# Designed miniproteins, single chains, continued (2), part 3

Each design is a single chain, and the fold is of that chain. pLDDT is the mean over its residues in the fold that is shown.

## One batch from the design tools (miniprotein)

Design m4070
Fold by ESMFold2-Fast:
Structure m4070 (fold): chain A 78 residues (1-78)
Amino acid sequence: KELLEKQKKLTDEELALIKKNNIKLSDEEYKAVVDQGEKYIEQGRYALAYGLYAVAAAARPDDEEAREKAEEARKKAE
């Protein structure tokens, strides 16, 4: 509950910085972020997984998979 709310605020701030600075992830960096998100899902750390997937999706706007994974993690964290 509270962890998801705090993570959303931090993620919104990070997303604003990514968009403002046009930050892009390499294929290797993107894979590392997604893999870490999966580990957080396995650990039941859904709020942290949401943050990582949201950042990955913002850095790759054309990647619907990362956006969908972020939304799924958000729902599980509720």
Scores: mean pLDDT 75

Design m4071
Fold by ESMFold2-Fast:
Formats: C-alpha cells, sequence, structure tokens
Structure m4071 (fold): chain A 73 residues (1-73)
C-alpha cells in the first residue's frame, strides 16, 4: 500500500521516540521518520483515510507541540 498523506509532528526531543512508537502502532501508518532537533520532528506516512485519526492520536502524546496533516498534491 502506498503513502497517501503525511502527519508532521513537532515534539520535545525526549518525547520523539514515544511519538514514533505511537505512530508505528496506529492503523494506516506506512512509515515513520524521526528528525532530531529542538523541537524534534516526526514525519508519519499514512493512508489518506487514516491521516486525521493518526493526527488526533499523536496529539494526545505528552511532549507534542504541534501536529499538521499534509496531503501530497
Amino acid sequence: MEVEAAVLVRVEPEAAERVAEAARKAPGTKGVVVTPGEPARVAVGTTAEAADAVAEELAKVEGVLAVTVSLPG
């Protein structure tokens, strides 16, 4: 199955792996990339249908600063 959407998470550095693990367990997740920094960034590839649900789930994780859903044009 192909990646149809991206969920982009800005997160406290110490919480980046927690967000990545939550994303890997979410239905419809196809890939997860962690970029270290202050803030750290977690990019989650999802199906288009799952993107909003994944974003809502990740927004509940402690240390998350912002969540953005992006659909490839």
Scores: mean pLDDT 79

Design m4072
Fold by ESMFold2-Fast:
Structure m4072 (fold): chain A 94 residues (1-94)
Amino acid sequence: MEEKSEEARRLSKELAEAIRRGDWERAERLDERLLEILKEAVENGDVETVRAVVEGVLEVARTYAEVQGWSDEETEEALATLRAQGEALIEQVK
């Protein structure tokens, strides 16, 4: 459903901001909510919401890598792996 994809995009943005601020308690709660949305979207075949969560996870992962001081090479390798996993999940949900 479109409303769920919009919620996923908003929550991903809020999660990235929480990570940048070091608000790990808020980040954990937002991550749990995103995981619930992802599980429901996969169960319902909601490809748009799964794609929105995957895109959000990539942005969150990039933010986490920046906060942790990862190298560009380490960051791009991790993002490539996550992107491949996300694309595989989207193909399974179709």
Scores: mean pLDDT 83

Design m4073
Fold by ESMFold2-Fast:
Structure m4073 (fold): chain A 78 residues (1-78)
Amino acid sequence: MADVEKMAAQIEKELIKAGVPADIADMAADTAASLYSQGHSIDDIIKKVKDDLVKAGVPADEADKVARLAGKALKKLS
């Protein structure tokens, strides 16, 4: 079984290492890990993470960058 909490922690660590602010990294990591555990494709996860970050007030260009970094982190953990 995918441990969503552990996966989220690993994604968050990779995002913080890439220079993403901790609050944004936490939000993106939680969303990405949850969607991945539900069987969503990495491409779909990138789109949903970006949309959620934009709705949370993150600028669209930053949200896109963070979502792509989360997708890259998922590929490294898979």
Scores: mean pLDDT 82

Design m4074
Fold by ESMFold2-Fast:
Order: structure tokens, then C-alpha cells, then sequence
Structure m4074 (fold): chain A 64 residues (1-64)
């Protein structure tokens, strides 16, 4: 569920930031997105580290 993925991101955030690997793991766990697909998505965003809000936007894009 999107809400569960958002809570996981908030829980794993450090100083309001989430590394790309953490977001990839959440995408795999909650949405069944492969690691390769998640990495490609993040590469298009040009992000190695995201704010919690930016990570939530990625989750919403995948959930749509």
C-alpha cells in the first residue's frame, strides 16, 4: 500500500533525507518494482539522495 511505503520512507529518513538505495528497497517491497526498474526511475530524476517529500512523489508516480 502507498501509505505503508510512505511510513517506511519516513521511518528510514535521516535528517529529512532518504538515500536512493532505501527508496529502491521500498519500491521493490511495496510495489514489486525490480531493482533495475527502480534504479532507472531514479536515474531519470538525477537523484542519489532525496528529501522525504521527493521520495513520496516517486512513490505516488509508481502507485499511479
Amino acid sequence: KLEEAIEEIKKKARNGLVDAQTLIDVLEKYFGVSREEALQLLRRKGKGVLTVDEAIEVLKEVAS
Scores: mean pLDDT 78

Design m4075
Fold by ESMFold2-Fast:
Structure m4075 (fold): chain A 94 residues (1-94)
Amino acid sequence: IKLEVSGEDVPGSSTATAVVKVELPEEDKVQLKVFAIENGVARLVKEFEEVKAGAVYTATITGLGDETSIVAVALDEEGQPLAIAEPVTVKRLP
C-alpha cells in the first residue's frame, strides 16, 4: 500500500489529508486502518472495511501536534497485518 499526505505544509494548520492507494495482491476481506502517532501513542483516525486492490481511500486527520507520524495498515479478516505503508511524518509549520 502507498500513503501520501497533503495539507501539512500550511502554517499553523492542525489538519492534513491522508490518501492511501491499495497496492495489494488479490485478497479477501481486507480492512484498512489509518493511525496518527504522537509521542509513541497511536490513535485510530479512520477505518475502511472490504477494501479493494487498486482502490484509493481518503482520511481527514485533525488535531495534529507539532510532529505526527501517519501510518496506514492493511489487515486480513483475522486482524493480522498484510501490508504497512511507509510512514509519513507531518510537521506543523510555525
Scores: mean pLDDT 72

Design m4076
Fold by ESMFold2-Fast:
Structure m4076 (fold): chain A 120 residues (1-120)
Amino acid sequence: MEKPKISIGVRVLETPDGPITVVSVVLKNLTDEQIEEVKKILEEAGFEITNIVRTADKTIITARYRGTPEEGFERLLKAVKALKEKFPDAEITISVDGSPEAVELGKRIAEETGAKLTVD
């Protein structure tokens, strides 16, 4: 069996109504039941799921949080911790696209969870 992979892209967007933290969660080698568990973890962390795209090889979940970048990344930290507990064998990667402040918040998540960090 192939190892589950969870790749999380995170961006902070400025909107007329304030900042939004947007996460794109790419899931490979997960069952439908495991995908539903990932959705639940994101929702319990405080994210609103806006889109789900299923392809032959992967599922992509897009979710957002409206609030400060610090609040959004605190919610992402909770989600990543829960993902690590639920899927201990999964390879979890975080990619941060944004300001130096967003990159620093991403580094904190990698340090606290052991997830692999990449910076765009």
Scores: mean pLDDT 85

Design m4077
Fold by ESMFold2-Fast:
Structure m4077 (fold): chain A 107 residues (1-107)
Amino acid sequence: NAEELKKQAEEALKILEDPSVPLVTKRIAVDVLRQAAIGLVNEGKYDEALEFAERALEIAEKLSKTDPEVALDVYRAARIVFEKLLEKGVPRAKELIERAQELIDKL
């Protein structure tokens, strides 16, 4: 199950980085990434979930100049994942929630 979730997260990140992919497909990929990362949290794979959500923030920062609506969707999705990680006792998630909120507020 965790291996399938990691594969879904990797494929979603690849879609977000592809400039030929339509906006509607990228928005679906954001939801897939969020669900996969939350699934990893539920499986106890906190480090993996944290890594995918952080990588998503990096991709979204690059997208914020070209596709700000997709960047906003990613920031919101990553914040939800970080909130779930904080509930599970991952201390670094608090700083990342604040960072995601700052990025949302600057859009």
Scores: mean pLDDT 89

Design m4078
Fold by ESMFold2-Fast:
Structure m4078 (fold): chain A 80 residues (1-80)
Amino acid sequence: MIQEIIDELLEEAKRKAAEEGKEFNEEEFREFLERQIEELRERLSEISLEELDAEIAANPSPEARRQGELVRRLLEHLLA
């Protein structure tokens, strides 16, 4: 259930932002998650979790690694 996955990740992101004392843009994050889910749906047969983990580890940006971790979680739910 795509909405359930989005809501779960949105709640976690809100929690982390509050913990770090940062403002959280719910609309922007939701749009990001929806875009990632749509891309992943088209590529499910071509993506492996191991390959994604390697790409995340190779990324020089902490922000990009965080984004990759979110994509990995979305992929896990879509494959389940």
Scores: mean pLDDT 73

Design m4079
Fold by ESMFold2-Fast:
Structure m4079 (fold): chain A 66 residues (1-66)
Amino acid sequence: SKQDEFNKIKKEAGLNEKTIDEAIKKLEERLQKGKEALKTLDHPAVRAGLEKTEKLLKELKELKSK
């Protein structure tokens, strides 16, 4: 179900927001902070974290549009 897919994404992202819109907002904030961090620390771990955040954000936006 859509709720089960949302719960899976929340668990993977470490989120506890009740709605998809709130979760999207939190991941967008995380993505922005990650991009700023990458400007000061160009490290593989920072890049990997940013890529994971972008992937999860895309999954949430796709889930919202279904």
Scores: mean pLDDT 82

Design m4080
Fold by ESMFold2-Fast:
Structure m4080 (fold): chain A 79 residues (1-79)
Amino acid sequence: AEADLEKLKKEIEETKSLVTKLGYQVALELIEKGEPVQVAYSRGVGEELRIVAEALDRVGIDAPKEEIQKEIERLAKER
């Protein structure tokens, strides 16, 4: 539990991707609320995928990767 929280905090610090940081932050919040680690990580990944799906819906799946990445970063910051 506490060792898992320390690992997750380190992953947040070492990760430069805003969407992955958000996923880890969601997982951390859920673990602190008493969710099992596996469930918390699954929900964190689900939030990352939700943001990616919303970005793709807004800019289009055929958009340049740079445009998709900018929209993902914008949506991650709005949370």
Scores: mean pLDDT 70

Design m4081
Fold by ESMFold2-Fast:
Structure m4081 (fold): chain A 69 residues (1-69)
Amino acid sequence: SSQDQQALADAERRGQESSALVNQAKQLIIQQVAQEKGISLEEAEKIIEENLDPAELAQLLAQQVQQLR
């Protein structure tokens, strides 16, 4: 059914849109950490990945996504 294909395509598109917002939020968090600590964006990304618990990172991403929209 073409309707089933459309539903799958819509779900995939929504997934891509959500991923784009999460990636944008992550980049803003990285920029904030880099500015606050006076370090490079690459060093800020490593600090976030190594020092933040996955649950804490998810919470920060959710807050930042909410601020973007």
Scores: mean pLDDT 71

Design m4082
Fold by ESMFold2-Fast:
Structure m4082 (fold): chain A 97 residues (1-97)
Amino acid sequence: SLSAEASRLFLEGAGLFAAGDYKGAIEKFSKAAELAEQAGDTRLATLSLLLLAQAALKDGDYELAREYAERAAELGRDDPELVAEAERLRREAEEGE
């Protein structure tokens, strides 16, 4: 199913992030977010976008990090904790760290 595939991609992305492969993590989290949205799993999609933004920050791609943090805040707008994390990542990206 789309939900099972999104979950697998999310976990693969998390593993790549932990290993320091930030570009690989970005690719996996991007696909996880897309499939999670198609499956109607808004929480998994939002978490995938947040981790994509974090991976982009680690990769030094501040514009990508800001873009995806903003998308995560928009998608996760009904969850105050996810919105707060997205706003934190957006500010770090704008400050270049």
Scores: mean pLDDT 90

Design m4083
Fold by ESMFold2-Fast:
Parts: sequence; structure tokens; C-alpha cells
Structure m4083 (fold): chain A 61 residues (1-61)
Amino acid sequence: SLLELRRRLIEEIARVLDEKLPPQKAANAYTAATIRLTGLVLDGASEEELRREAAEIKKRI
């Protein structure tokens, strides 16, 4: 379930990145977001922590 939540959050981030940034910057930010959220899942983060981090990533765009 956390891996599925991570996938959905990454898809949401990807949509914002594609809308706001040039393709190369969007690709780089997508990779960074994927690494960050995957790391949180592997470290045992809660759903709330994943949602909070995804919101912060989107806010920084």
C-alpha cells in the first residue's frame, strides 16, 4: 500500500513538473522526487509523512 501511495504521489508530482518546468528540469526533479519518496518508504515512513513530503516537493516547484 505504501508503494502504491508512493506511485500515485509521484504521478501527481510529475503532472505539476510537466506543467511548470522545461522538459530537462522536469526530468531531473522527477528523478529526485522518486529517490526521496522511495527512501522514505524504505525507512518505514507513514502515509502522512509521504503525503507531507510530496506536498513540500510540489510547493518548492
Scores: mean pLDDT 84

Design m4084
Fold by ESMFold2-Fast:
Structure m4084 (fold): chain A 74 residues (1-74)
Amino acid sequence: SEAEIEEKVRKFREYLESRFDEFVSSPEMLEELRRGVALMRERIPSLSPEDARFAERLIRILEEHIERVEERLA
C-alpha cells in the first residue's frame, strides 16, 4: 500500500543518514552507491508501474545522499 511505501522510504532515508559518516570515510561505499543507482535505473523499464514509482523514489533519495556526501568531501 501507499502507506507501507512511505514507511519504507522513511526508514531507508533514516538508514542512509545513520551511515553518512561511513560514506564520507569510504570511497568504495560511495562508488558502490553510484553503481547501485545506475543498475536500478536500468531495471525501471522492466518493472510494474507501482515498482517503477517506488524505485524512482529510492533513486532520488540515493542521489540526494550522494550529493550530500560529495559536498562534505569538497
Scores: mean pLDDT 84

Design m4085
Fold by ESMFold2-Fast:
Structure m4085 (fold): chain A 108 residues (1-108)
Amino acid sequence: MDELREEAIRLFEEAAELVEKAAQLSTNPDIAEKLRQVAEMLRTAADLLRRGEVEKSAYLAEQVADTLREIAEEARKNPDVPQEATDLIEKSAELARRAAELARKAAG
């Protein structure tokens, strides 16, 4: 149980770091701001999970993953966003989904 929770927390933190890097690489201010907001949501999901709020953490993580997919689609169409940033956003969405799944499995 604890190992799955710790792994989920680590994945949330890794996803937040990738999203922050994507924001730094994005020269479009609207996309960069959305990415910074998503990074804060990922940190919130990690904090909720540390506090034992598994359902809230998993729900927030799913919303974050969906939002990241939408941002990635917008980023692909925007010439101000390099492909490296889009790849990081997509990777972050995968990590957020995996973290949500592990968080639910940790709920006993």
Scores: mean pLDDT 84

Design m4086
Fold by ESMFold2-Fast:
Structure m4086 (fold): chain A 56 residues (1-56)
Amino acid sequence: LREEAIELLVKAGASREEAEEFIDAMGIRNALQMALRDPSLSEEEKERIRELLEKI
């Protein structure tokens, strides 16, 4: 879950370090919800985020 969330945030344009800090500050759910609002992500990537959100 955490590693998958980091990978999706990196795909949205964050560095790995930035993604880790963001998750630690906001929590994994909020980080994934913010990524879901990013227009640069594909629909496939957004579906992956929704799947992860259902697991937490």
Scores: mean pLDDT 78

Design m4087
Fold by ESMFold2-Fast:
Structure m4087 (fold): chain A 66 residues (1-66)
Amino acid sequence: MLSKEARKKFLEKSKELGQKYQAELDRIDAEETDPASRAARRAELVAKFNKEYDKLLEEIKKQEES
């Protein structure tokens, strides 16, 4: 389990990542007028966000374990 400090860092970093995700989502919505293309790009963004989220969690866990 993550320590209270590690969890706080994760929450702060995940909030930043969430803000970045929302900005990218807004950009896709503004640039893609085709619903199918928009849905595909949103799915790619979700996958990318999940990957970065997992990477962030692993980095924080590794820092705690070290």
Scores: mean pLDDT 78

Design m4088
Fold by ESMFold2-Fast:
Structure m4088 (fold): chain A 92 residues (1-92)
Amino acid sequence: AVEAAQAALVAENRKLPVEEAIELEVRRNIELAERLGELELAEKLRRLYEAEKAGDDEEVARLAEEIERELREAVERVEAELAAELERALAA
């Protein structure tokens, strides 16, 4: 579990600030997206994080809207495919 590993890291390294813990979580999410083959999403998440650190509110807003749109479209496609698969399984 990611939470257990993160908690163990924080407990072992008492000096690790909250900002570093958040950065580690963001990097793990990017790594997960890469493992799922969502390379464009991983790159956009990395750019969003860098824009946030730079204080570029305009770029943050633009990337957040683009990521949200792509995630919404992906969820809709997955839900439609899952519904079709379930319907086919129930009909068998």
Scores: mean pLDDT 68

Design m4089
Fold by ESMFold2-Fast:
Structure m4089 (fold): chain A 75 residues (1-75)
Amino acid sequence: MAAEIAFQQGISALQQKKYNEAVNAFGEAYRLGGPVAVSARNYLQILAKFHKDPNVAENARQTLETLFREKGLPV
C-alpha cells in the first residue's frame, strides 16, 4: 500500500516534470519494497542514465547507490 502510493506519486511528478520529486518518490517506493519495487528501481535507473538534467541524473544515481548499500547489493 505505502509503496504503491509512493510509486504513483513518482509517476505524477514525472507527468508534472517535477523530476527531483519523482526521484524521491521512486526511491521511497523501492525502499519500502513490494510488487512496485522493481518498477520503481527501473525508473530510477532510467533517470540516472538518460535524464538530460545532470542534477536529476546525479540525484537518481545517489539514491540508487544508497538503496543498494542498504539492501546489501553491489553498487
Scores: mean pLDDT 83

Design m4090
Fold by ESMFold2-Fast:
Structure m4090 (fold): chain A 92 residues (1-92)
Amino acid sequence: MNITSLKSAKKLVEEAIKAAEAGDLKKAIFLASLADSIATMSLYLSGEREKARKIAELLNKAIKAAEAGDAKKAIEYLKKAAEYIEELIKEE
């Protein structure tokens, strides 16, 4: 598993949380989408398809909530994604 890519994805999710808390949902969507691309690509290349699917699910739920203007729900899913990525980093 590429731990550097997962650490980068986690930082992007943490920045997305800060953007959403500041009311910048467009920035939160952009950062969450970038985190999803980095994390899922890294996990797919490592054969970790179920882990990739779980991250994609959480980040897509966050993006959809943000697109609907639901900052609270977006932050909830972003935090769940960050926690899951941290667990994957600790498994190395």
Scores: mean pLDDT 86

Design m4091
Fold by ESMFold2-Fast:
Structure m4091 (fold): chain A 119 residues (1-119)
Amino acid sequence: MVEELMRLAEEIRQLKAELDTVGDPAERRALLTRISELSARITRLVQELYEKLKNGEITFEELYERLVEAAKKHGVFTEEQARIIAEALKRSPEEAVRVLNAVVMGATPEELRAWLARQ
């Protein structure tokens, strides 16, 4: 699960890197559409993680540690972002999906608040 999330996040990060180099609005919109498609796959994985947490197959502590380790080792997101994701998942899978999508799209903690406010 966390490994699959990491692979999807890496794909989105690559698209985000392309987005950062592109100034044309039409091309930027095309990249954002592609990112949205990958984000839908993340939604399913987040729901699976929530179910494992609900069923006791994984503890909140273990999930948090796995997210933090993934953040540190692969540079996909920061420890603070991992904390926000874990706390969101503890509350609801829908909230976790929104936070995680923003994070994998490159949002900082400050941008996460602004980005979620625009939903």
Scores: mean pLDDT 73

Design m4092
Fold by ESMFold2-Fast:
Structure m4092 (fold): chain A 55 residues (1-55)
Amino acid sequence: SAEARLQAQIARYQANKDWLQKVLATNPSVDKKVAETAIKANDDNIATLQKRLAE
């Protein structure tokens, strides 16, 4: 279903975000600006898909 596909996409972005947050918290050598930008991109994608799911 369309809902199942949206949920799967949300889950993938959430997994990517969770991994980036762990790297940002545990690896002092990571470029914080790059990691934060990637986290924001995942958040924006999740928010867009959640709006579609809520409609």
Scores: mean pLDDT 86

Design m4093
Fold by ESMFold2-Fast:
Structure m4093 (fold): chain A 88 residues (1-88)
Amino acid sequence: MKLYPAIVKMKNGEYYVVEHEGVFDEPINEKSAKVPVYVIAEDGKLIDAGEKYVHVPGIDGSEIEEVYVPVSEKALEIAKEKFKAKEL
């Protein structure tokens, strides 16, 4: 399965750089969480994409508060700096 970069906000308030299996309108497996998703534009602006199902391997979806999906590597780096996201 292909993995895509994202930033997750955990319910404990921490931000992590992760890889996800995609963003879907329907659950892809029992570990998929329905969470608010934001698209990170090229300039770092956040675009509300609504609630979507996301699965992040190694993370329980019930612990995820929000997911941020970058349109590019540049968008990811801007968001990493803004959120002070940690590597897993």
Scores: mean pLDDT 78

Design m4094
Fold by ESMFold2-Fast:
Structure m4094 (fold): chain A 67 residues (1-67)
Amino acid sequence: IDEAEVEEALELMREAVLKVSAHRSPTAVEAYELIRQGRLDEARALAEADPDPVSSATLLAMIDARE
């Protein structure tokens, strides 16, 4: 219970940081949502098409880590 709340808070904080940093790239936000849903193939396609190279690299690293 407490562990789940801590994990949720950390995830929301990371989402906020990523969204603020990549607010110029709506593609990065969409790819991140696909990663959350476990739709890794679609997330990879969007990450590769992402015009922001930093967001693209970050998303690909997240996909690899989660599998």
Scores: mean pLDDT 69

Design m4095
Fold by ESMFold2-Fast:
Structure m4095 (fold): chain A 81 residues (1-81)
Amino acid sequence: EVKEVAEKIAEILGLKEEEKEKLLKLDYEGILKFLELLGFKHALELLEKYTTLNPEQQEQLEESLKKEKELEEEIKKELEK
């Protein structure tokens, strides 16, 4: 069920309920497109945020980015099932 996959993705990414509701409106292909956009557009948003952060926050963001890349691969495997 697409809804169950979207809920799992929201939990993995640590999304708020409002953001989770947006994912629940996507079909299977929409979720795949969302993950593709994260790989491109998310990097630009993170660069913008990164330049405004202090060193401790930058380190936290770098860790979050690394974890998110790993989770993106895990989510793709879940969608392939």
Scores: mean pLDDT 61

Design m4096
Fold by ESMFold2-Fast:
Parts: C-alpha cells; structure tokens; sequence
Structure m4096 (fold): chain A 117 residues (1-117)
C-alpha cells in the first residue's frame, strides 16, 4: 500500500529518479497495475485526477510510462470499484505532486506514515 502511494506521488510529480528507485525496490508487474487501478475518494483514477487538475501532460506521461514498462496489463481489466480511504496528509501529498512539488509531496507522505505508527 505504501509502495503504491509513493509510486503514485512520484508519477504525478514526473520524478523519474524516484520512479526508477521505487521500481527497483518493488516488482513493476505488481505495483504499476495497482497504481493505475487506484481509485480516489471522488471515484477518479490517477489519470482522470491529473486531467481534472488541468495536467493532461501528466496523464500522457502516465500512459507512456505504462506502455514503456513492458508489464502484463491483464490486472487493469479488473479495476477496483472501492475508493481509497486517504488521510488528509495523503491527499495533500497527491495535490503537492500534481502541482509540481515532489519534495513537499514526499514530506507529507512521510508525515502520514508516521501518524499511522
């Protein structure tokens, strides 16, 4: 779950270095489909979220990343219908990432994880 949310933040921020680091630590065939099947509390997936925030460039980047990853896309045929229960800090992290502030996004995500412990 943490890996999926960290990867979502990195993708929204277009932080290639963090994406590469996360995909080196986690199986891309597992985490990439989970990120693309992610449903936000308003029922949007991450691509729809990027479009709604006026970032079609991020939405295109997400599709390019998925195509270039050479992973099995079969899990995308069975998307989750359940929205994620995001904390205010996790939602703020996604908002910071799409606004182009990856450092703030990861700081907020780290705070969210510390609050759960």
Amino acid sequence: DRAVLELAVAILAQDEERIEALLAEHDPAVVLPQVFNLRLPDGLDLRQYALARGRPDVARYMLDLLISSDVDLSPLLNPSTEPLALSPLERAALDAAIAGDPEKAFALLDEALAAEA
Scores: mean pLDDT 76

Design m4097
Fold by ESMFold2-Fast:
Formats: structure tokens, sequence, C-alpha cells
Structure m4097 (fold): chain A 79 residues (1-79)
């Protein structure tokens, strides 16, 4: 994935977390930046765990939805 595609994917994910799940923009941007850092390092497992844990523990999203969002986001940002 190009740097431009990764930045676009980060912006889309941030907007989804804010608009769809009602998260604070600052908190959403912070977690998306951390996820993007792990993807850039090639650590897809840590990227997934970081987003999944945030959605489940901070955002209060149910386990199945949190897993689906985290898997979809990490795949789109890594591919």
Amino acid sequence: MSKEELEKAKEILTKTLVDTYGLDEEEARKVVEEVGKYIAEGNLEKAFETLYKFLKEVAGVDEETAKSIAETAVKSMAE
C-alpha cells in the first residue's frame, strides 16, 4: 500500500469511528495513528489487537462488531 492510500484509509476509519460510533475525534485519531504505526511496522497482529481492544474496552462496542471492524480496517489499511 502507498503512503497516500494508508493516510486515506486512516481518515476513513477516523470518520467512521466518530460519525457511526459517536467516539471523540481526538481519541479516534489517536487510536487510528497507533494502528497505522503498527501496520507500517508490518505488525498486523498488534494493529488488530490495538483497535479491537479500544473498540471493546473504551468504545463499548460488542465483541463480534469490534472484531469485524478491526479485521476490516486492518485489512483495508494493510492491503
Scores: mean pLDDT 78

Design m4098
Fold by ESMFold2-Fast:
Structure m4098 (fold): chain A 71 residues (1-71)
Amino acid sequence: MKELEEFLKKLEEYIKKNQERIDKMVETAKANIDKNNDKSKYKFTEQEKEDIVEAIRLIYEAINKIDLEKL
């Protein structure tokens, strides 16, 4: 069934592109947190920075799921 193979290939490609986008956004957010922490009067602990990065990742994943449901 050629149609099934083509569908699975497109799905894999789509997942890969979305994962790369999420990873890039998370990396950018982490860099911004580190940069702002150095300049801020309020200093985040390493644990707080990790928690913020994880929260951002979960938000991006949730948004990505909503976009997939809308498609």
Scores: mean pLDDT 65

Design m4099
Fold by ESMFold2-Fast:
Structure m4099 (fold): chain A 73 residues (1-73)
Amino acid sequence: MKEEEEKLLREGRELAERFRQALIDYVKDPSALPEARRLARELTEVAKKGSPETRVEVQDLVFEAMEEVDKLK
């Protein structure tokens, strides 16, 4: 169970980094929007599988990615 939470956090961090990159790509090219939406859905599914603590951590990663990209606009 602890190992499952660590795996979910690792997966969430990797997905959040990909989501951040997809948002940067979207700022340059609107055709990247479907990929950003797909990654957002995958992040939501990871958050749903985790404990409340894991869910908060994944949500914070998504918020940080969005805020970082907004600063680039």
Scores: mean pLDDT 77

Design m4100
Fold by ESMFold2-Fast:
Structure m4100 (fold): chain A 93 residues (1-93)
Amino acid sequence: SEEVAELVKKALEIAKKNGKSRDTAYALAYLEYVFKIELPEEIRKLSDEEFGKWIMEHYLTEEEKKKYNNDPVKLVKDIADDFLKYFPSVRDL
C-alpha cells in the first residue's frame, strides 16, 4: 500500500506538470503496479487521447476496441475507475 501510494503520487505530479488528467495518472499506475508493464518514456508523455489509443492498439481485443473506437479517453477513465475501485485510498492523493 505504501509502494502504490508513492507510485500514484509521482504519477499525479508528472501528470499535473504535463497538463494531463488525474485519470491518466491512475491508468499509468494501474499498468505499472498491477500489470508490471514497463512503460517507455514516450508513452508517459502522450495526451489522454493518444494514451487511450495506445492501450487500445496494444492491449484490447478487436471486440473491446469497438466499444472505445471513438472515445479513447473513456478507456483511460474506465481503467482509472477500475484502479480506484481496488485502491480507493489513492483518490485523495
Scores: mean pLDDT 78

Design m4101
Fold by ESMFold2-Fast:
Structure m4101 (fold): chain A 65 residues (1-65)
Amino acid sequence: ARELIENAIALSRALGRPVVLPSLRELAEKVGVSAGTVRRTLREYEAAGELRVERDGERVVLTAA
């Protein structure tokens, strides 16, 4: 989960814009963890001031801080 989120942060910084990720459930299936683990990891990075998380329906919009 952490590696996927760090890659999304790097991509957001490289593009200078938000990155749209699949739903938390799809991300969890891809990395082999629970959706709760993905959500907790996103919350940890947001609390550290490294990203902002927004929602667009079931999709996750991630912006590097």
Scores: mean pLDDT 75

Design m4102
Fold by ESMFold2-Fast:
Structure m4102 (fold): chain A 61 residues (1-61)
Amino acid sequence: SPELQALDERIAQLEAQKAELEAKAAQSTDPKEKRHLLLQAESLDTMITMLRWEKQKIEQK
């Protein structure tokens, strides 16, 4: 469905952004910067989880 397609595209975009933040955190030598980047990645992960729950609800009727 168009709704599922839109959710898949949004999830993919957020997962890509999360991966970039995690990669940047892994390469950071500043513990404070590392924590800040991981917190941002965690925020995106929460959004991804919510969208996955929305997708599951639609798929299960």
Scores: mean pLDDT 86

Design m4103
Fold by ESMFold2-Fast:
Structure m4103 (fold): chain A 64 residues (1-64)
Amino acid sequence: MSAAEQQLAELEALRARAERLITDPETLAQVLALVDQAKAAIEAGSAMAPRLLAAVRNTVAVLE
């Protein structure tokens, strides 16, 4: 699996976890927007991709 494929797989798992943990629709929309930004950055090969993925990871971790 490429680094990008691994990052996208982790991001999809984090998205599913956020959807399971977050019942408030406004909070869920904000987290999903961050997931979409991370996905776009990974797909574009952006230097921001690891930072956005880390931001999603930290957001989901706080919700546990």
Scores: mean pLDDT 82

Design m4104
Fold by ESMFold2-Fast:
Structure m4104 (fold): chain A 68 residues (1-68)
Amino acid sequence: KEIAEKAKELADKAIQAVRDGNLFEAEVYVALGLIYLAIGKIAKDSPENIKEAEEWVDRAQAALDAAR
């Protein structure tokens, strides 16, 4: 599904950027993930799809915050 798949792609990129020490790039990917999550909520996507997208964004944010 579109929104969860997009959130996962962005989360994977953010986590990789954190591992590479590129925290600003990671912040950009997390921000894009949040934008897609907001779009999913506005579009009234399924609660399961929104929850999955939120979990991916939360994982990326946690990795970024831990690296600061």
Scores: mean pLDDT 81

